# Designs tried in a protein design run: designed miniproteins, single chains, continued (5). Part 99

Each design is a single chain, and the fold is of that chain. pLDDT is the mean over its residues in the fold that is shown.

## One batch from the design tools (miniprotein)

Design m19437
Fold by ESMFold2-Fast:
Structure m19437 (fold): chain A 73 residues (1-73)
Amino acid sequence: KVEELLKKGEELSKKSMELSNQAAELKRQGDRALAEGDVEKARELYAQSGKLFDEASKYGLEAARLFREAREL
């Protein structure tokens, strides 16, 4: 069903967006920690941000695949 592919794609797209937003916030927190001289905290926050961006990318790619399938048939 086209509707099922669109619904699943939309859910994954939302998860991708949420993870990207959280990753961006962690990166900003890391930038602030670095500015305050807390290098270890900055490193930890950057690592967490990177993991969330990687996860967001995977969800986004899967959503794109589902949307493509829905468009084709």
Scores: mean pLDDT 85

Design m19438
Fold by ESMFold2-Fast:
Structure m19438 (fold): chain A 124 residues (1-124)
Amino acid sequence: SWRERGIEVLKSYGLSEETAERILERLTGYSSAHGGVLGIPIPVAESLGVKVEEPADEDAELAALRKEGLEALAAFLETGDTSLLPNPYLGERLKTVLETIEEVEGEAAKEAFRKRLAEDLGLG
């Protein structure tokens, strides 16, 4: 199911099954439009950020825009300020993920998750 796939992704970041389940339950509240009973998979990777690959031919303008996006995401991960992101909806979802981890597993687990996310996004 979409829920099982989401749990496995979150567990791959070192989270417990209980934490993963609570995150997905909270995120479905933001994604009610995604047909809650039929389970369109919430792309957890999109909620946690998009991997940026360098283009084969470097467009300096596109490279600058990608860099600004990654810098904004890094600032958000440090401050928790969703207004720093170009898409505040994704920022609010990521904030919900981080707050849920802190509530269930504590601040150290939240920081470990942030670090792993930053590494996976190429920010570390």
Scores: mean pLDDT 59

Design m19439
Fold by ESMFold2-Fast:
Structure m19439 (fold): chain A 100 residues (1-100)
Amino acid sequence: MEEALKLAEEFAEKHNLKASEIEVFETDNVLVLVFYFPEEEYVLVVIKNKKTGKITIIGLKRDESQREEQLELLRQALRGHGLSDEAIEKILKLVEEYLE
């Protein structure tokens, strides 16, 4: 929890962006942070493997023509980090709601 929030704060500060909402999804092996930037119409997903320290960052912009491709890329990244199909669908639904 504290490590997740610190990583979120450091990322926001580094990019000079203010997230209106930050959602945290945590399993024993993986941490997922979802940042929503309503002014930029942008969602940022940070995926951290707790055992390896590997971080994957995926940015999704509100663009209907690229939405399916961006969501598929996010799905593949989440699956690659070992998340369950249930967890993946929950995260994808949240991202889709933010980009509506």
Scores: mean pLDDT 74

Design m19440
Fold by ESMFold2-Fast:
Parts: structure tokens; C-alpha cells; sequence
Structure m19440 (fold): chain A 100 residues (1-100)
């Protein structure tokens, strides 16, 4: 599906940005967890395992919520909130397309 491929491409771009933010600003353990989730998402979409891809986005969103709660820099907090909103939108779009 062209719509699935577009949402996957958008998710990959956003997740790559999140990995960059985590490497610059998060602790090493959190940065590694984000990078592992990014890799897991890529492997799932390569296999067209969209159920695993969606679950990986949900795990990433939960980790983002924890990062946001612990973040004291208002600019970085806003950037993380924006990433979370975009990933939620993509997750919901992928779920909708799989129900069609």
C-alpha cells in the first residue's frame, strides 16, 4: 500500500531524529533503548510485520512519555512532545490502514 509506505517513511525519519536527540541529551541507557527500538522498527517494516512495527512505535511512545516527565529543559521537552504527537499520529494511521 502506497499509504503504508508513506507512513513508514515518515516514521523512519522521525525515529532517526529521535535517536539523534537521545544521543545528544539523554543518558546512555535511554539512548541505547531508543536506538534498539529504531532498529526493531526497521527490521519489522522490512519483513512487512506491521503488527510488530506498531507495537515498537507504542513502546517508543511509552519511553518518550518517561523522557518528557524527566526532562527539565523546556525547549527539549517541547521537541520530545512534538515527536510523541507525530509518532502517535503515524501509529493510529497504520492501525487504521491494517483494519481496511
Amino acid sequence: SARIERLVAEALDILEYLVSLAKKHADEDTAKEIEELYKKFKEAVEKRDYETAIKTLEETIKLLEKMIEEETDPVLKDQLEAVKLLLRTIRDGLKQLLEE
Scores: mean pLDDT 88

Design m19441
Fold by ESMFold2-Fast:
Structure m19441 (fold): chain A 93 residues (1-93)
Amino acid sequence: MEEYIAEVRRLAALPLEELERLLKEALEEAIRRRAEEEGAPEEEVERALAEIPKLIDEARKAGVPKVLLSAVILGARHPELTPEQLQEIIDAV
């Protein structure tokens, strides 16, 4: 648990532009990993990947805090973490 809290703190300290770049990379890897596990067709993967820039732009416009963006990156990198565990990490930061 402590190491996950430390990762979110490190990510949240980054400039927004770098954090958004890492968020895009983490989400792309998560989508590709899921698609490979489920045998999803390439066209569905391409469609899902095309939504990532829109989601990041919407989050920026909505003023989503860097801590929450950092937690999304953590969740995308660590699919073993439950939503409840992610909330505990956010509350600890």
Scores: mean pLDDT 84

Design m19442
Fold by ESMFold2-Fast:
Structure m19442 (fold): chain A 71 residues (1-71)
Amino acid sequence: DVDLRNAERSRRLAEEARAQGNDEAAELYRDASMYYSISYYLRKLGKFDEADRLRSIGDQLRAQGEALMAA
């Protein structure tokens, strides 16, 4: 499942960012992981519009974290 894989990946990226001392990127990745996890459960409940919205927020947060790590 895309949302579950994105949640797990974002959680690992948060741990890596924190280990590198980038606490801001770590929090963005942690938040992205939470939005992906909620999106996964909403999708399983048939709440597709809400799930898509939360996935989009997760994607935005992950991209912001990636930008900070590249700086």
Scores: mean pLDDT 88

Design m19443
Fold by ESMFold2-Fast:
Structure m19443 (fold): chain A 98 residues (1-98)
Amino acid sequence: AADKLADFLIAEVEAEAAKLATEEERRELYRKGAETLQGLLDLMEMKEAPSEEMKAALARIPDLIAELSEAVGIKLTKEQVKEALERVKAWAEEQAAA
């Protein structure tokens, strides 16, 4: 389940990277991707929102999980989404370092 989502997201990032002309641009995409994924993981671990804007962002997490479930054709749990995002982040960090 988490592996299928991770493979789907990796393929999406690779497709975007393939549109870029230089290795430097691809490394920047992977680095920014890893930073974005870390921010989402931090948001998903948050138990109390410090602001109304952050509370609104947290309220959208169930919709995001539903959208990702639709994209991969399986019903995902929050924990499976987190596991997949951690795997994609690690992969993106490796690509940025290469």
Scores: mean pLDDT 79

Design m19444
Fold by ESMFold2-Fast:
Structure m19444 (fold): chain A 113 residues (1-113)
Amino acid sequence: MEELKEKIEEIIEKSKDTEEALYEIFKLLGFNDSAAEILAKFLSKLSAEVLEKIAEALELVLEGLSPEEAVKKAGIPEELQYEIIALLDRLKEDPERLRLLAYALRLLAEKLK
């Protein structure tokens, strides 16, 4: 698990932009090329503040909240809730993927500040 966090840090450091970093991170997390491309394009358009809220929603699902409860509690903008719920639904049965994506989004948000 430490090795995957190190790989995420390397991806973020070496990537030219947020979209490239997110694409490589989703590929590392086992998403196929099509899903990784769509998610990377979607998330790369979001502000640092929204990425931090998505990381919080991922962490709340780890604590046992439903995706719907997690996005509401994290304060995800209503327009984005459907897409983020779909992402959380894909990851909810895999706690390590939830942890790694939350970690990656917090690092990306910090870099964007």
Scores: mean pLDDT 86

Design m19445
Fold by ESMFold2-Fast:
Structure m19445 (fold): chain A 79 residues (1-79)
Amino acid sequence: SQRLEAMIAAFRAFAETGDIQAGLDVLREQGQEDLIPELRAVADMISRGNSPEEQRKLAKEMARVAELALEESRRRREA
C-alpha cells in the first residue's frame, strides 16, 4: 500500500528528528497530504505523558510494526 509506505516513512522521519514537521514533509513529498490529519492525531497520542525520547521510540516502533504489516501483505500477494 502506497499509503502505508508513506506513513512508515513519515514515522521514521519523526523518530529520527523528534519533529513532526519532518513526517508532514514526507507525506507532502509523496502526495499523501490526506494522511496529515492521521499523522497529527497519532503524534498527539504519542506526546501524551511521554518524554521526547519515549516519543521517538514509539514513532520508531510504529514504523516497524507498519513495515512488518506491509511485508506480510506483499508476501500474500506474491504467494
Scores: mean pLDDT 78

Design m19446
Fold by ESMFold2-Fast:
Structure m19446 (fold): chain A 88 residues (1-88)
Amino acid sequence: SLRERIEETIKYAEEVKKRAEEENASPFVLNVVNSAIETAKYAKELLEEMEKNNDTDPMRITQIEFLLAAAESGVLVAERMLRRRKEA
């Protein structure tokens, strides 16, 4: 479900953040992963508001999906940057 994907994205982002901190990653990498976490949390809040109000607006669903995609992309970028640092 969309909720499960958001929750999985938050968990994955938190794991990437922990690894970035342990590896002394650049402030840029930490900012990227923190931004992804906040974006995924915002998507979760919007989804919870829709569920409380029985709101089925397709535009709001599209907004949540876009935010989730942005968060997922941010996490992947941060992870890729951490991987490249180790391969250098």
Scores: mean pLDDT 85

Design m19447
Fold by ESMFold2-Fast:
Formats: sequence, structure tokens, C-alpha cells
Structure m19447 (fold): chain A 93 residues (1-93)
Amino acid sequence: MELVEEMRERGKKAVELMKKDKEEGYKLLEEIAREVEELGRQSTPGQQAELLRVAEGIRENARNALESSTEVAVYYAQGAMDAAVWGMGLYAR
């Protein structure tokens, strides 16, 4: 689905940013988390609860990435990407 592909592309960009500038990568992941949270607020009650959990998971991974070495930061950023992509799949249903 288009929303899933768009989120995957943005997640890949965040992973790439973690290799060059962790603070920019963190900022992008925080923006993604905020957008997922906003989509959750506009969704059904069931979807809202799950999307809010996804947003928190993205924030946790982003925070861990910021405080880690570059290789570990990439790993956490990939986790954030996977969570965001799953959340978009949930929203698109």
C-alpha cells in the first residue's frame, strides 16, 4: 500500500542519517513518531490505542539510537522503521 511504501522510504532515510548525523536521524524519527501519534488521534478507538503504542516504540528506538554507537544506532533506527511501517499497515486497514 502507498502509505506503507512512503513510510518505508522515510524510515530508510532516517537509517541513512544515523550514519552521517545522529541528531538529524533522531529528529526525523521523532517527526515520524509524532505523525503516527496524530494519525492515531484521528483513528478508531482500537486503532488509536495501537498507533499510540507504535509511536512510543518509535520514540524509544530513536532515543536508544541517539545514545548509541553508529552501528547500534542503525540497528535501533531499523527497529523504528519497522514499527512505523507496521503502524501504517494497521492504519491503512
Scores: mean pLDDT 82

Design m19448
Fold by ESMFold2-Fast:
Structure m19448 (fold): chain A 65 residues (1-65)
Amino acid sequence: SAKTEAAEREIKKLGEKTGLVSIVKTEGDTIYVKIEKTDEVRQAMIEIQLAVIGLAHGVKVITEE
């Protein structure tokens, strides 16, 4: 969907800036992402940014292990 594509663009920008986030797959209005191993504070900040992107675009963002 257009909402999912917009969210994917924002997640890709976050990945470009941080070097720590990539999109694994997209299914309907759900985007699966991977966060590369990092310290707890950086991981929490990235998880918050991903949640904000999901809320802003009305899509679900799920982090894989």
Scores: mean pLDDT 85

Design m19449
Fold by ESMFold2-Fast:
Structure m19449 (fold): chain A 89 residues (1-89)
Amino acid sequence: MKEKADADVEKFRAELSKLPLEEQLAMVEQRIADDEKEALRTLIEYNRAIAEGKSQEEIDKLREELDYVVHRIEGLRKLKAEIEAQLAA
């Protein structure tokens, strides 16, 4: 999951490299906001699956999806910090 999340962040970084730094900041902030909504949605589904007694396979899949999005958010926040540092320099 971490490797897939890292790959997504690097792909996004490559797409952003074509834009001015101010636009890169706006785009990374929007991506973080979108991923935070996805993480919340997945967390709600994960908790519901446990409460409803879903199969362990279904619960494990939701946990894997949640971990994936959380790791991607962490990578995006690091990317945002890098962009902010470049803008402040």
Scores: mean pLDDT 87

Design m19450
Fold by ESMFold2-Fast:
Structure m19450 (fold): chain A 86 residues (1-86)
Amino acid sequence: SAEADAQAALDAGLLSGEYEEKYKKEPTPENVAKLTGATLRAMGSALSAALQGGGELAIRASREALEKYPNSLGAIAGLRSAEGFL
């Protein structure tokens, strides 16, 4: 559902922010993989929600993640993906 995918975009956007902090402290292949995975999940989930007519839900979810992690790559990518469908 659009609501479930918007929630997934929020969750992955928050994880992307956490993993970015870990990556900046210790730029290991493991931390790069975790950051990349969370970022792609946030983007894909936001896009999926938008394609289901939940673009505004995806935008709000991405903005909520950005309030906690202003530099979350996943939340930024999710926001931009969802905006493309409004």
Scores: mean pLDDT 87

Design m19451
Fold by ESMFold2-Fast:
Structure m19451 (fold): chain A 75 residues (1-75)
Amino acid sequence: MMKEMDELLKELDEMLEKETDPDIIKQIQKGKEGVEYTKRLVEQLKDSNPKISQSLVDAAKTAVEQLKLLIEKRK
């Protein structure tokens, strides 16, 4: 769970390093804020509610993939 969240943040950081369009950079930054917020929730819930934590991780992965698709469509 936490390793997967860290991998998502790393992917977003790599996208941010390669991007020069300020509108796309803003979208990636918002995505990163969302993943960081979700990571905080996963950290709080992982031991007490692992099923809910995994659902949050899966939702974050889906959101990042949708962001990647949105960026590709704009190029």
Scores: mean pLDDT 80

Design m19452
Fold by ESMFold2-Fast:
Structure m19452 (fold): chain A 64 residues (1-64)
Amino acid sequence: MVYYRVTFPEPITAEQLVRLMEVPGVTGLQGLSAREVIVFTEERSDALVQKVAELGGTAEEVPA
């Protein structure tokens, strides 16, 4: 299991959270702040990193 810290420049919308959950291999989300969420994936996911970038955010792998 891999954790990503996802950060957006503006407050995260419900639509953005739904788009992140649609990425294959995403198993869950945990809100940290208005602009930050931890995304849980089964394995390392370039698709998640790309989707976050498409939504205007950044994704960084959190060390386990």
Scores: mean pLDDT 82

Design m19453
Fold by ESMFold2-Fast:
Structure m19453 (fold): chain A 88 residues (1-88)
Amino acid sequence: MEELKRKLELARKAVESVRKAIELLSNAGTSMSDELKEEILELRRIAAEALKELGYPEGELALIPGPVPLLEVLKKAEELLRELEEEL
């Protein structure tokens, strides 16, 4: 029971971090401040670390620059979250 709750927290953290990074990238358009780039990088790191803790080393795709790897990571994180929520 407690282990399932921890996995749910990690999956939610991954999903939220990736969604936030995608939102920031979308709002920035074709140019970004260095501060915004750092924030997006930190969100990517948070997602990659959470997915690694869940046993998904492919979460490293979150560290690759660009929106496409981030969308792939989001899809995997959302699938994992849905699966874990169904176990409740």
Scores: mean pLDDT 74

Design m19454
Fold by ESMFold2-Fast:
Formats: C-alpha cells, sequence, structure tokens
Structure m19454 (fold): chain A 65 residues (1-65)
C-alpha cells in the first residue's frame, strides 16, 4: 500500500513547516531519518514520530543518522 509513502511525505512536510530540514529514506525495511540544523531534542522528536509511523507500517525501529 502507498500509505507509508503518504505518511513519509506528511512527516517531511510537517517538519519543513516547523523550520527543520528532514530526510526520510526506506532502507532494508527500516526508516532512516537525517536532520540538518536541528537540535538534539528536535532530532529525538523526529525519530519518535517516524518510529510511530514505522510501527503502524509493520517496519522495524527507525534509525537516526
Amino acid sequence: MDQLAAMTELVVGVMRALGDTLTIELRDGRLVVRTEGASEERRQEALNIVNSIAKEAGLGPAVLV
């Protein structure tokens, strides 16, 4: 289903609207999150959001790089 792609686009759009630069990639059944210019607290917040999406999509835990 395209639900994961739609959720990924939504998360990227939300983070961009908050002034953060965020990239999410699907690699080997995991979502990989990269942030630029974000604080450590914001990076963890993004990881938590993406982990919620990953769990709903039946993927393994997301990773932050």
Scores: mean pLDDT 70

Design m19455
Fold by ESMFold2-Fast:
Structure m19455 (fold): chain A 114 residues (1-114)
Amino acid sequence: MLDKLTEEVVEALERDGLPTLAELARQVAELAPSEAVALLGLAYIAYRAGRTDLALRLLDVLASRLGQRELADRLRAAIKAGASPDEIEAILNETPEGRQALEVIDRAEEKVRS
């Protein structure tokens, strides 16, 4: 599941002319300690890239298959309301999985710049 979703995100971002974000997405999926953390990180990267459709699909998987419905529903509501990245990060910081997703993104950004 995660490998196919990661590939879909990477291919979409490469098609949109965002190869650095595509590599960031690949690194987030590799570094994430769980599928839930990977999906949260991928959804946030997709949202920042303007791929709201893809972010919402990833959050649907998080809610339906990984038991993170409350967090996924809050993030979906915020995204649909046009929340800023800072507002999304504030919601992520309220949960252990969300904090881990932000930490993984930071580590992935360092690796992509190296």
Scores: mean pLDDT 84

Design m19456
Fold by ESMFold2-Fast:
Structure m19456 (fold): chain A 80 residues (1-80)
Amino acid sequence: AQAQLDKVEANGKEARDEFLEILKKILLENGLLSEEEFKKRVEEIEKTEKLPPLTPEEVEAIKRAEEEAYAKLKERLAAA
């Protein structure tokens, strides 16, 4: 039961994180906000609002690092 609830919440969080990532790319392309300015704004919101302990930025960094490590491992195994 707990695992199923966590999965549903995780799916919603993943969709939100992916949407934020897309927004960040769009904002940078349109020149509306720099990457640094966007990060500062997120920090301000986090201090003002009660956000989950794991921020979207942290989730993104963890996913990217994990994907990069896994991709490198797969490439090494395939190249061997």
Scores: mean pLDDT 55

Design m19457
Fold by ESMFold2-Fast:
Structure m19457 (fold): chain A 70 residues (1-70)
Amino acid sequence: LDPSLVQDVENAKSLIDNLGGDRVEAAKGIVENHVQVKKKELTDEELQYIGDTLGVSVSTVRKWVEEAKK
C-alpha cells in the first residue's frame, strides 16, 4: 500500500473515532485527493483498505474513483 494513502486513511479514522465526523465524506475526500489532485491510480487492495477501514462499501469507493477520473 502507498504510505501516504495509509497515513491519510488512519488519520481520518482516528479523527472520526475520537472527535466524530462523516465517514462517507472523509472516504470520498481521500479518493478525490489521491485520484483527482495527485493523479494516482488506486489498486483494488487500496480500494478495499479504504472501504474496510472507514466503513464504506468497496463498490461505493470504486464509483467515487470513476467519478473523480472525469
Scores: mean pLDDT 79

Design m19458
Fold by ESMFold2-Fast:
Structure m19458 (fold): chain A 60 residues (1-60)
Amino acid sequence: SSAERGGAAAGGAAGREAALAGGDPQVGKNMYESAARKLGAGAAGVAAGGAAGERQAILT
């Protein structure tokens, strides 16, 4: 849904920043998922966003 995508995108930004600051992809994934859930992302959006956040942390 639009709300899931919006929540996941905002959560992704926060999670990626955390991962980059700490240098830990797992921490970034966890922070992304936590932030995305708080911002109203559904389970599917959280899972997809978490994977994207983890990938971004690894690639950076």
Scores: mean pLDDT 61

Design m19459
Fold by ESMFold2-Fast:
Structure m19459 (fold): chain A 98 residues (1-98)
Amino acid sequence: MEEELERLIEEADRAEAAGDLRTAVVHLAKATELAIKMGKKERAIELALRLAETAERLAEATGDPSIARGALESAAMVLKKAGKDELAAELEERARAL
């Protein structure tokens, strides 16, 4: 699972560098979920916040909030599992504003 987590992060990094925000969001969502399942709370928090930021950039670039809304909700769920309820509430509000 550690090798899979690092691979997903690497793919997300490559997608972002290439300007492929949609692919970056997909890989970040998978990495975030895997990190929380592995009990890597600090890593999961960092990845969830990165997922939220990348998803909002995707919504701005495309004018389509649907994927960003789903990604923000997913990130909020991970933050709740990591014990960051206030950050999760903030992302849920941002998702509703889209």
Scores: mean pLDDT 85

Design m19460
Fold by ESMFold2-Fast:
Structure m19460 (fold): chain A 55 residues (1-55)
Amino acid sequence: MLSRDEVLARLDEWRATRSPEEFLAAASEVLRAETDPEVREAAANRVREWLAEQA
């Protein structure tokens, strides 16, 4: 399983390389598949930060 830091690094990579639609789809899959609540919360916070930056 990926560590929290690895999951966050993947999300940052996807944000830089994918369209917003592809990024949100991939992030949603990660959030649905993640069983560790700490990792899920960290990933959700990263997505929230990205959405705030886009505004």
Scores: mean pLDDT 74

Design m19461
Fold by ESMFold2-Fast:
Structure m19461 (fold): chain A 88 residues (1-88)
Amino acid sequence: MTLEQAKGIVASDEPLRPQIDADLAELDARIADPNVSEQEKANLFAAKGILEAARDMLDFARTLIEAYEKLGMSEEEIKKLVEEFNKK
């Protein structure tokens, strides 16, 4: 994932984070319900996996942006730094 891709993901998907967290909490509650069938639980686990992957991707994108901001460097600046190490 590039810094630009990470910024794109955060810009589009960050507003969805509260809904993703709410949906995950609801899925966990339904999975814990003893009255839910094994077939329904299997479907809930599949849905949870998809939402967890989306959440983790958003968290990774945010962490990547924060790391670049903390370093004060762009991907282009990092490439220049690598070039300096290989210059001699």
Scores: mean pLDDT 74

Design m19462
Fold by ESMFold2-Fast:
Structure m19462 (fold): chain A 102 residues (1-102)
Amino acid sequence: SLTVTASGGGTFPEGATLTLTGSVTSGTARLLMFVRELADGERRVEAAAFNSNSITLTLRDLTPADSARYYLAAHTAPEGLDFDALLASSVFGEPVEVRVVP
């Protein structure tokens, strides 16, 4: 089975740089995506990597608006770039919590 993990969450001061890293821990992924959870529960793809065992998302000059839950999503057979369809059929890792304080 496909499994993934992500790290790099925590509490950060405004103006800091954040790096989230994700990796495949079991199986093989053809697409990795870092997904930000919006306030309404909708998901936004912030970074994507094709045919890679790892992905990095770097956010610079952090503001409180960057506070969110971030998920690593993985897909084994992506067809096209309909991210909503891809996310619906992806495997998700445990969320990483990011909090930015002024």
Scores: mean pLDDT 85

Design m19463
Fold by ESMFold2-Fast:
Structure m19463 (fold): chain A 65 residues (1-65)
Amino acid sequence: KEKRVEAAERYLDSVRELSEELIEEARREGDANPEDRDAIIRKAEEEAQRLIAEAEETLAKTKAA
């Protein structure tokens, strides 16, 4: 159980890191496309939030098991 919880916590940390990279990439893409900048960043933020929520749910299920 402890090892699985630690793995799920590390996975969540990795997802948070990937989410930050996705948002940074979207900011660079938005800077190149100023008229779509807010839409590009918003899409990346929504994707990041979804990935984090899925990882958080996995952690919660792992702790409950």
Scores: mean pLDDT 81

Design m19464
Fold by ESMFold2-Fast:
Structure m19464 (fold): chain A 143 residues (1-143)
Amino acid sequence: MVDELVERYSRRYGVDEALLRELLRYNSGFDPQYRDPKTGASGLAGFRSSWVFDGTPSGLSVDELARALGVSRRALTSTDPETQIEVTARLLARIQEVTGGDRRLTFAAYLALLYGVDEAAEATGLPRGTISELRRRVREALG
């Protein structure tokens, strides 16, 4: 089920299927019922309830990110597995345009936008300065 959705949306948005799969593994271990009460993370892609009230760590609000991706605000707050995979694929497609398709840079930029520079640095081993500049470039491209 998750495999079919990953294949469908990676193909639809021209994103690296292995990278999309890796992000879902990182966020939830492929558990569509994933919940973390401490962070408010929910579902396959680990969307955080705090993004609705506080915005993302990148400084983009949920409404700004929804507009940039061409999705509804409701899609960014959804716990539906297919919706989370589609929104993640749309975001990866936009990030790939900035990174030139570099898998490691795209993964780092995704984490830095949604979870912060520190988490992206720990997950990827890239320098914080590199990740911070990459996040700035992607944020400018989004809005």
Scores: mean pLDDT 82

Design m19465
Fold by ESMFold2-Fast:
Structure m19465 (fold): chain A 86 residues (1-86)
Amino acid sequence: SEEERREKLAEILEQGIAYVQQLIKQLKEQNAPQDLIDAAQETLQALQDLLDAIRRNAPLDEIQRLLQRLQDAARRFAEKLAEYKA
């Protein structure tokens, strides 16, 4: 159902938020480059915005737009994180 799909997505987003928050703390402790920390924070904001939209039962077109923003932010963060770890 649509409700079950929203609940599953919210759980995934909550887990993602917790993971990215922990990773940001670790990156700050390691004195990682500011651009990497910024990319992680943008990903965190995208996760939070999408979770908020899900919780307030936003229209599907808004959810899809926020999902695209999250995918783009997460991709940029992953690319910068890979460069940092290399």
Scores: mean pLDDT 88

Design m19466
Fold by ESMFold2-Fast:
Structure m19466 (fold): chain A 76 residues (1-76)
Amino acid sequence: MDEVAEEAARLAYELAKKGESPFNIAAAVAEHLAKAGLSSRAVTLAANEVLNMVEKGITSFEDLLEAIRRVLERVL
């Protein structure tokens, strides 16, 4: 689970650095988590948290990783 969260956070961080829209970043995170076999609930909640963070300009790898970890800990 931690590896999946790290991969999702890295993806979000890299896309944000490339100037991708918050919605496209969240959509990419959702696709990654779904392919990793997470439930629709876990995917939706984690992707929405990433969306909220990147819309606020919070795009550091560490902040994104902590946010994803907190969501997944509650729903898994």
Scores: mean pLDDT 86

Design m19467
Fold by ESMFold2-Fast:
Structure m19467 (fold): chain A 75 residues (1-75)
Amino acid sequence: MEKVQQIKEEARAALQELGKVVETEKDDKEKVIAALEKARELARRLAEEVSEDKDLKQQLQGIAEGLDALAEELR
């Protein structure tokens, strides 16, 4: 239970940081892509940490796939 709460807080902080980078550095394509790739890696890592909640794991994997696709589209 504590592990899932820790994962949620880490994901929330990462999403806020990603949003800040996108808003502040939107004209710097390389920084936006790097932030998306960092968020994707975090989502993948969090999905691997979630062993008991298969629905949450699947949602995190979907988020990682979406972030990867967006980063590729921006390249």
Scores: mean pLDDT 71

Design m19468
Fold by ESMFold2-Fast:
Structure m19468 (fold): chain A 65 residues (1-65)
Amino acid sequence: MMKARPYDDSLAVMRAILEEVAKAEAAGPDATLALARRLAASDDPIRSTFGQSQLMIRKVERLAD
């Protein structure tokens, strides 16, 4: 991916992702993991990159604990 979005547009997408994460956390840990996997499988590069990063962090946390 070589095309960059304006910062404000990318920030709005990230804020939307954080709102989905907050709702999933209120629903429970299985919902947050399912959301991370769904985001990682997204066709939107911002969503997929964020989701993959979250799955990576969760793998590290699971291995540590």
Scores: mean pLDDT 72

Design m19469
Fold by ESMFold2-Fast:
Structure m19469 (fold): chain A 88 residues (1-88)
Amino acid sequence: SALEEELKKQLKEYQENLKFLDDAIEEAKKQGIKPPEVLLIQRDYAKEAIKLLQAALDNPEKQKEYLEKLKELEKKYKAKIEELYAKG
C-alpha cells in the first residue's frame, strides 16, 4: 500500500539519521569532547521512532496505535529540544 511504502521510506530515513548521529557522537568522544546534549536527545528520539515504525510495519492491525505513539513521541522530543534551547 501507499502507506506501507511511506512508512518504509520514513524508517530508512530515521535509520540513516541515527547512523549520522551515532558517528557524530563517537567522533566527539574520540576528540575528548562531551557530546552536545541536542545530539543525544535526537539519537534517543531516532531509536524510539525506528522501533515504533518497525512495530507499525510488523503489525498492520495495530498500525494506527503505533503511529499515534510516534506522534506523541515527536511532541515529547520537540518539547525537550525547545526546553534545552530555552536554558541557553
Scores: mean pLDDT 85

Design m19470
Fold by ESMFold2-Fast:
Structure m19470 (fold): chain A 61 residues (1-61)
Amino acid sequence: MEKALKEATEVIKENKDTLTPGQAVQLAAQKALELGLDPVEASRIAAEAARSVGIPADVGG
């Protein structure tokens, strides 16, 4: 869990200057899935990572 959040946060930080915020969050979710998380947990981790970096959760629905 902690490893997935850290990896997701780093993906967003590294890509926020190159990609749109939405695309960076999507990459973070994919990274969490590759680490073996369920889709629901991967989405939550990506949302928390985005919030930590200052991206509002506009994609909550």
Scores: mean pLDDT 73

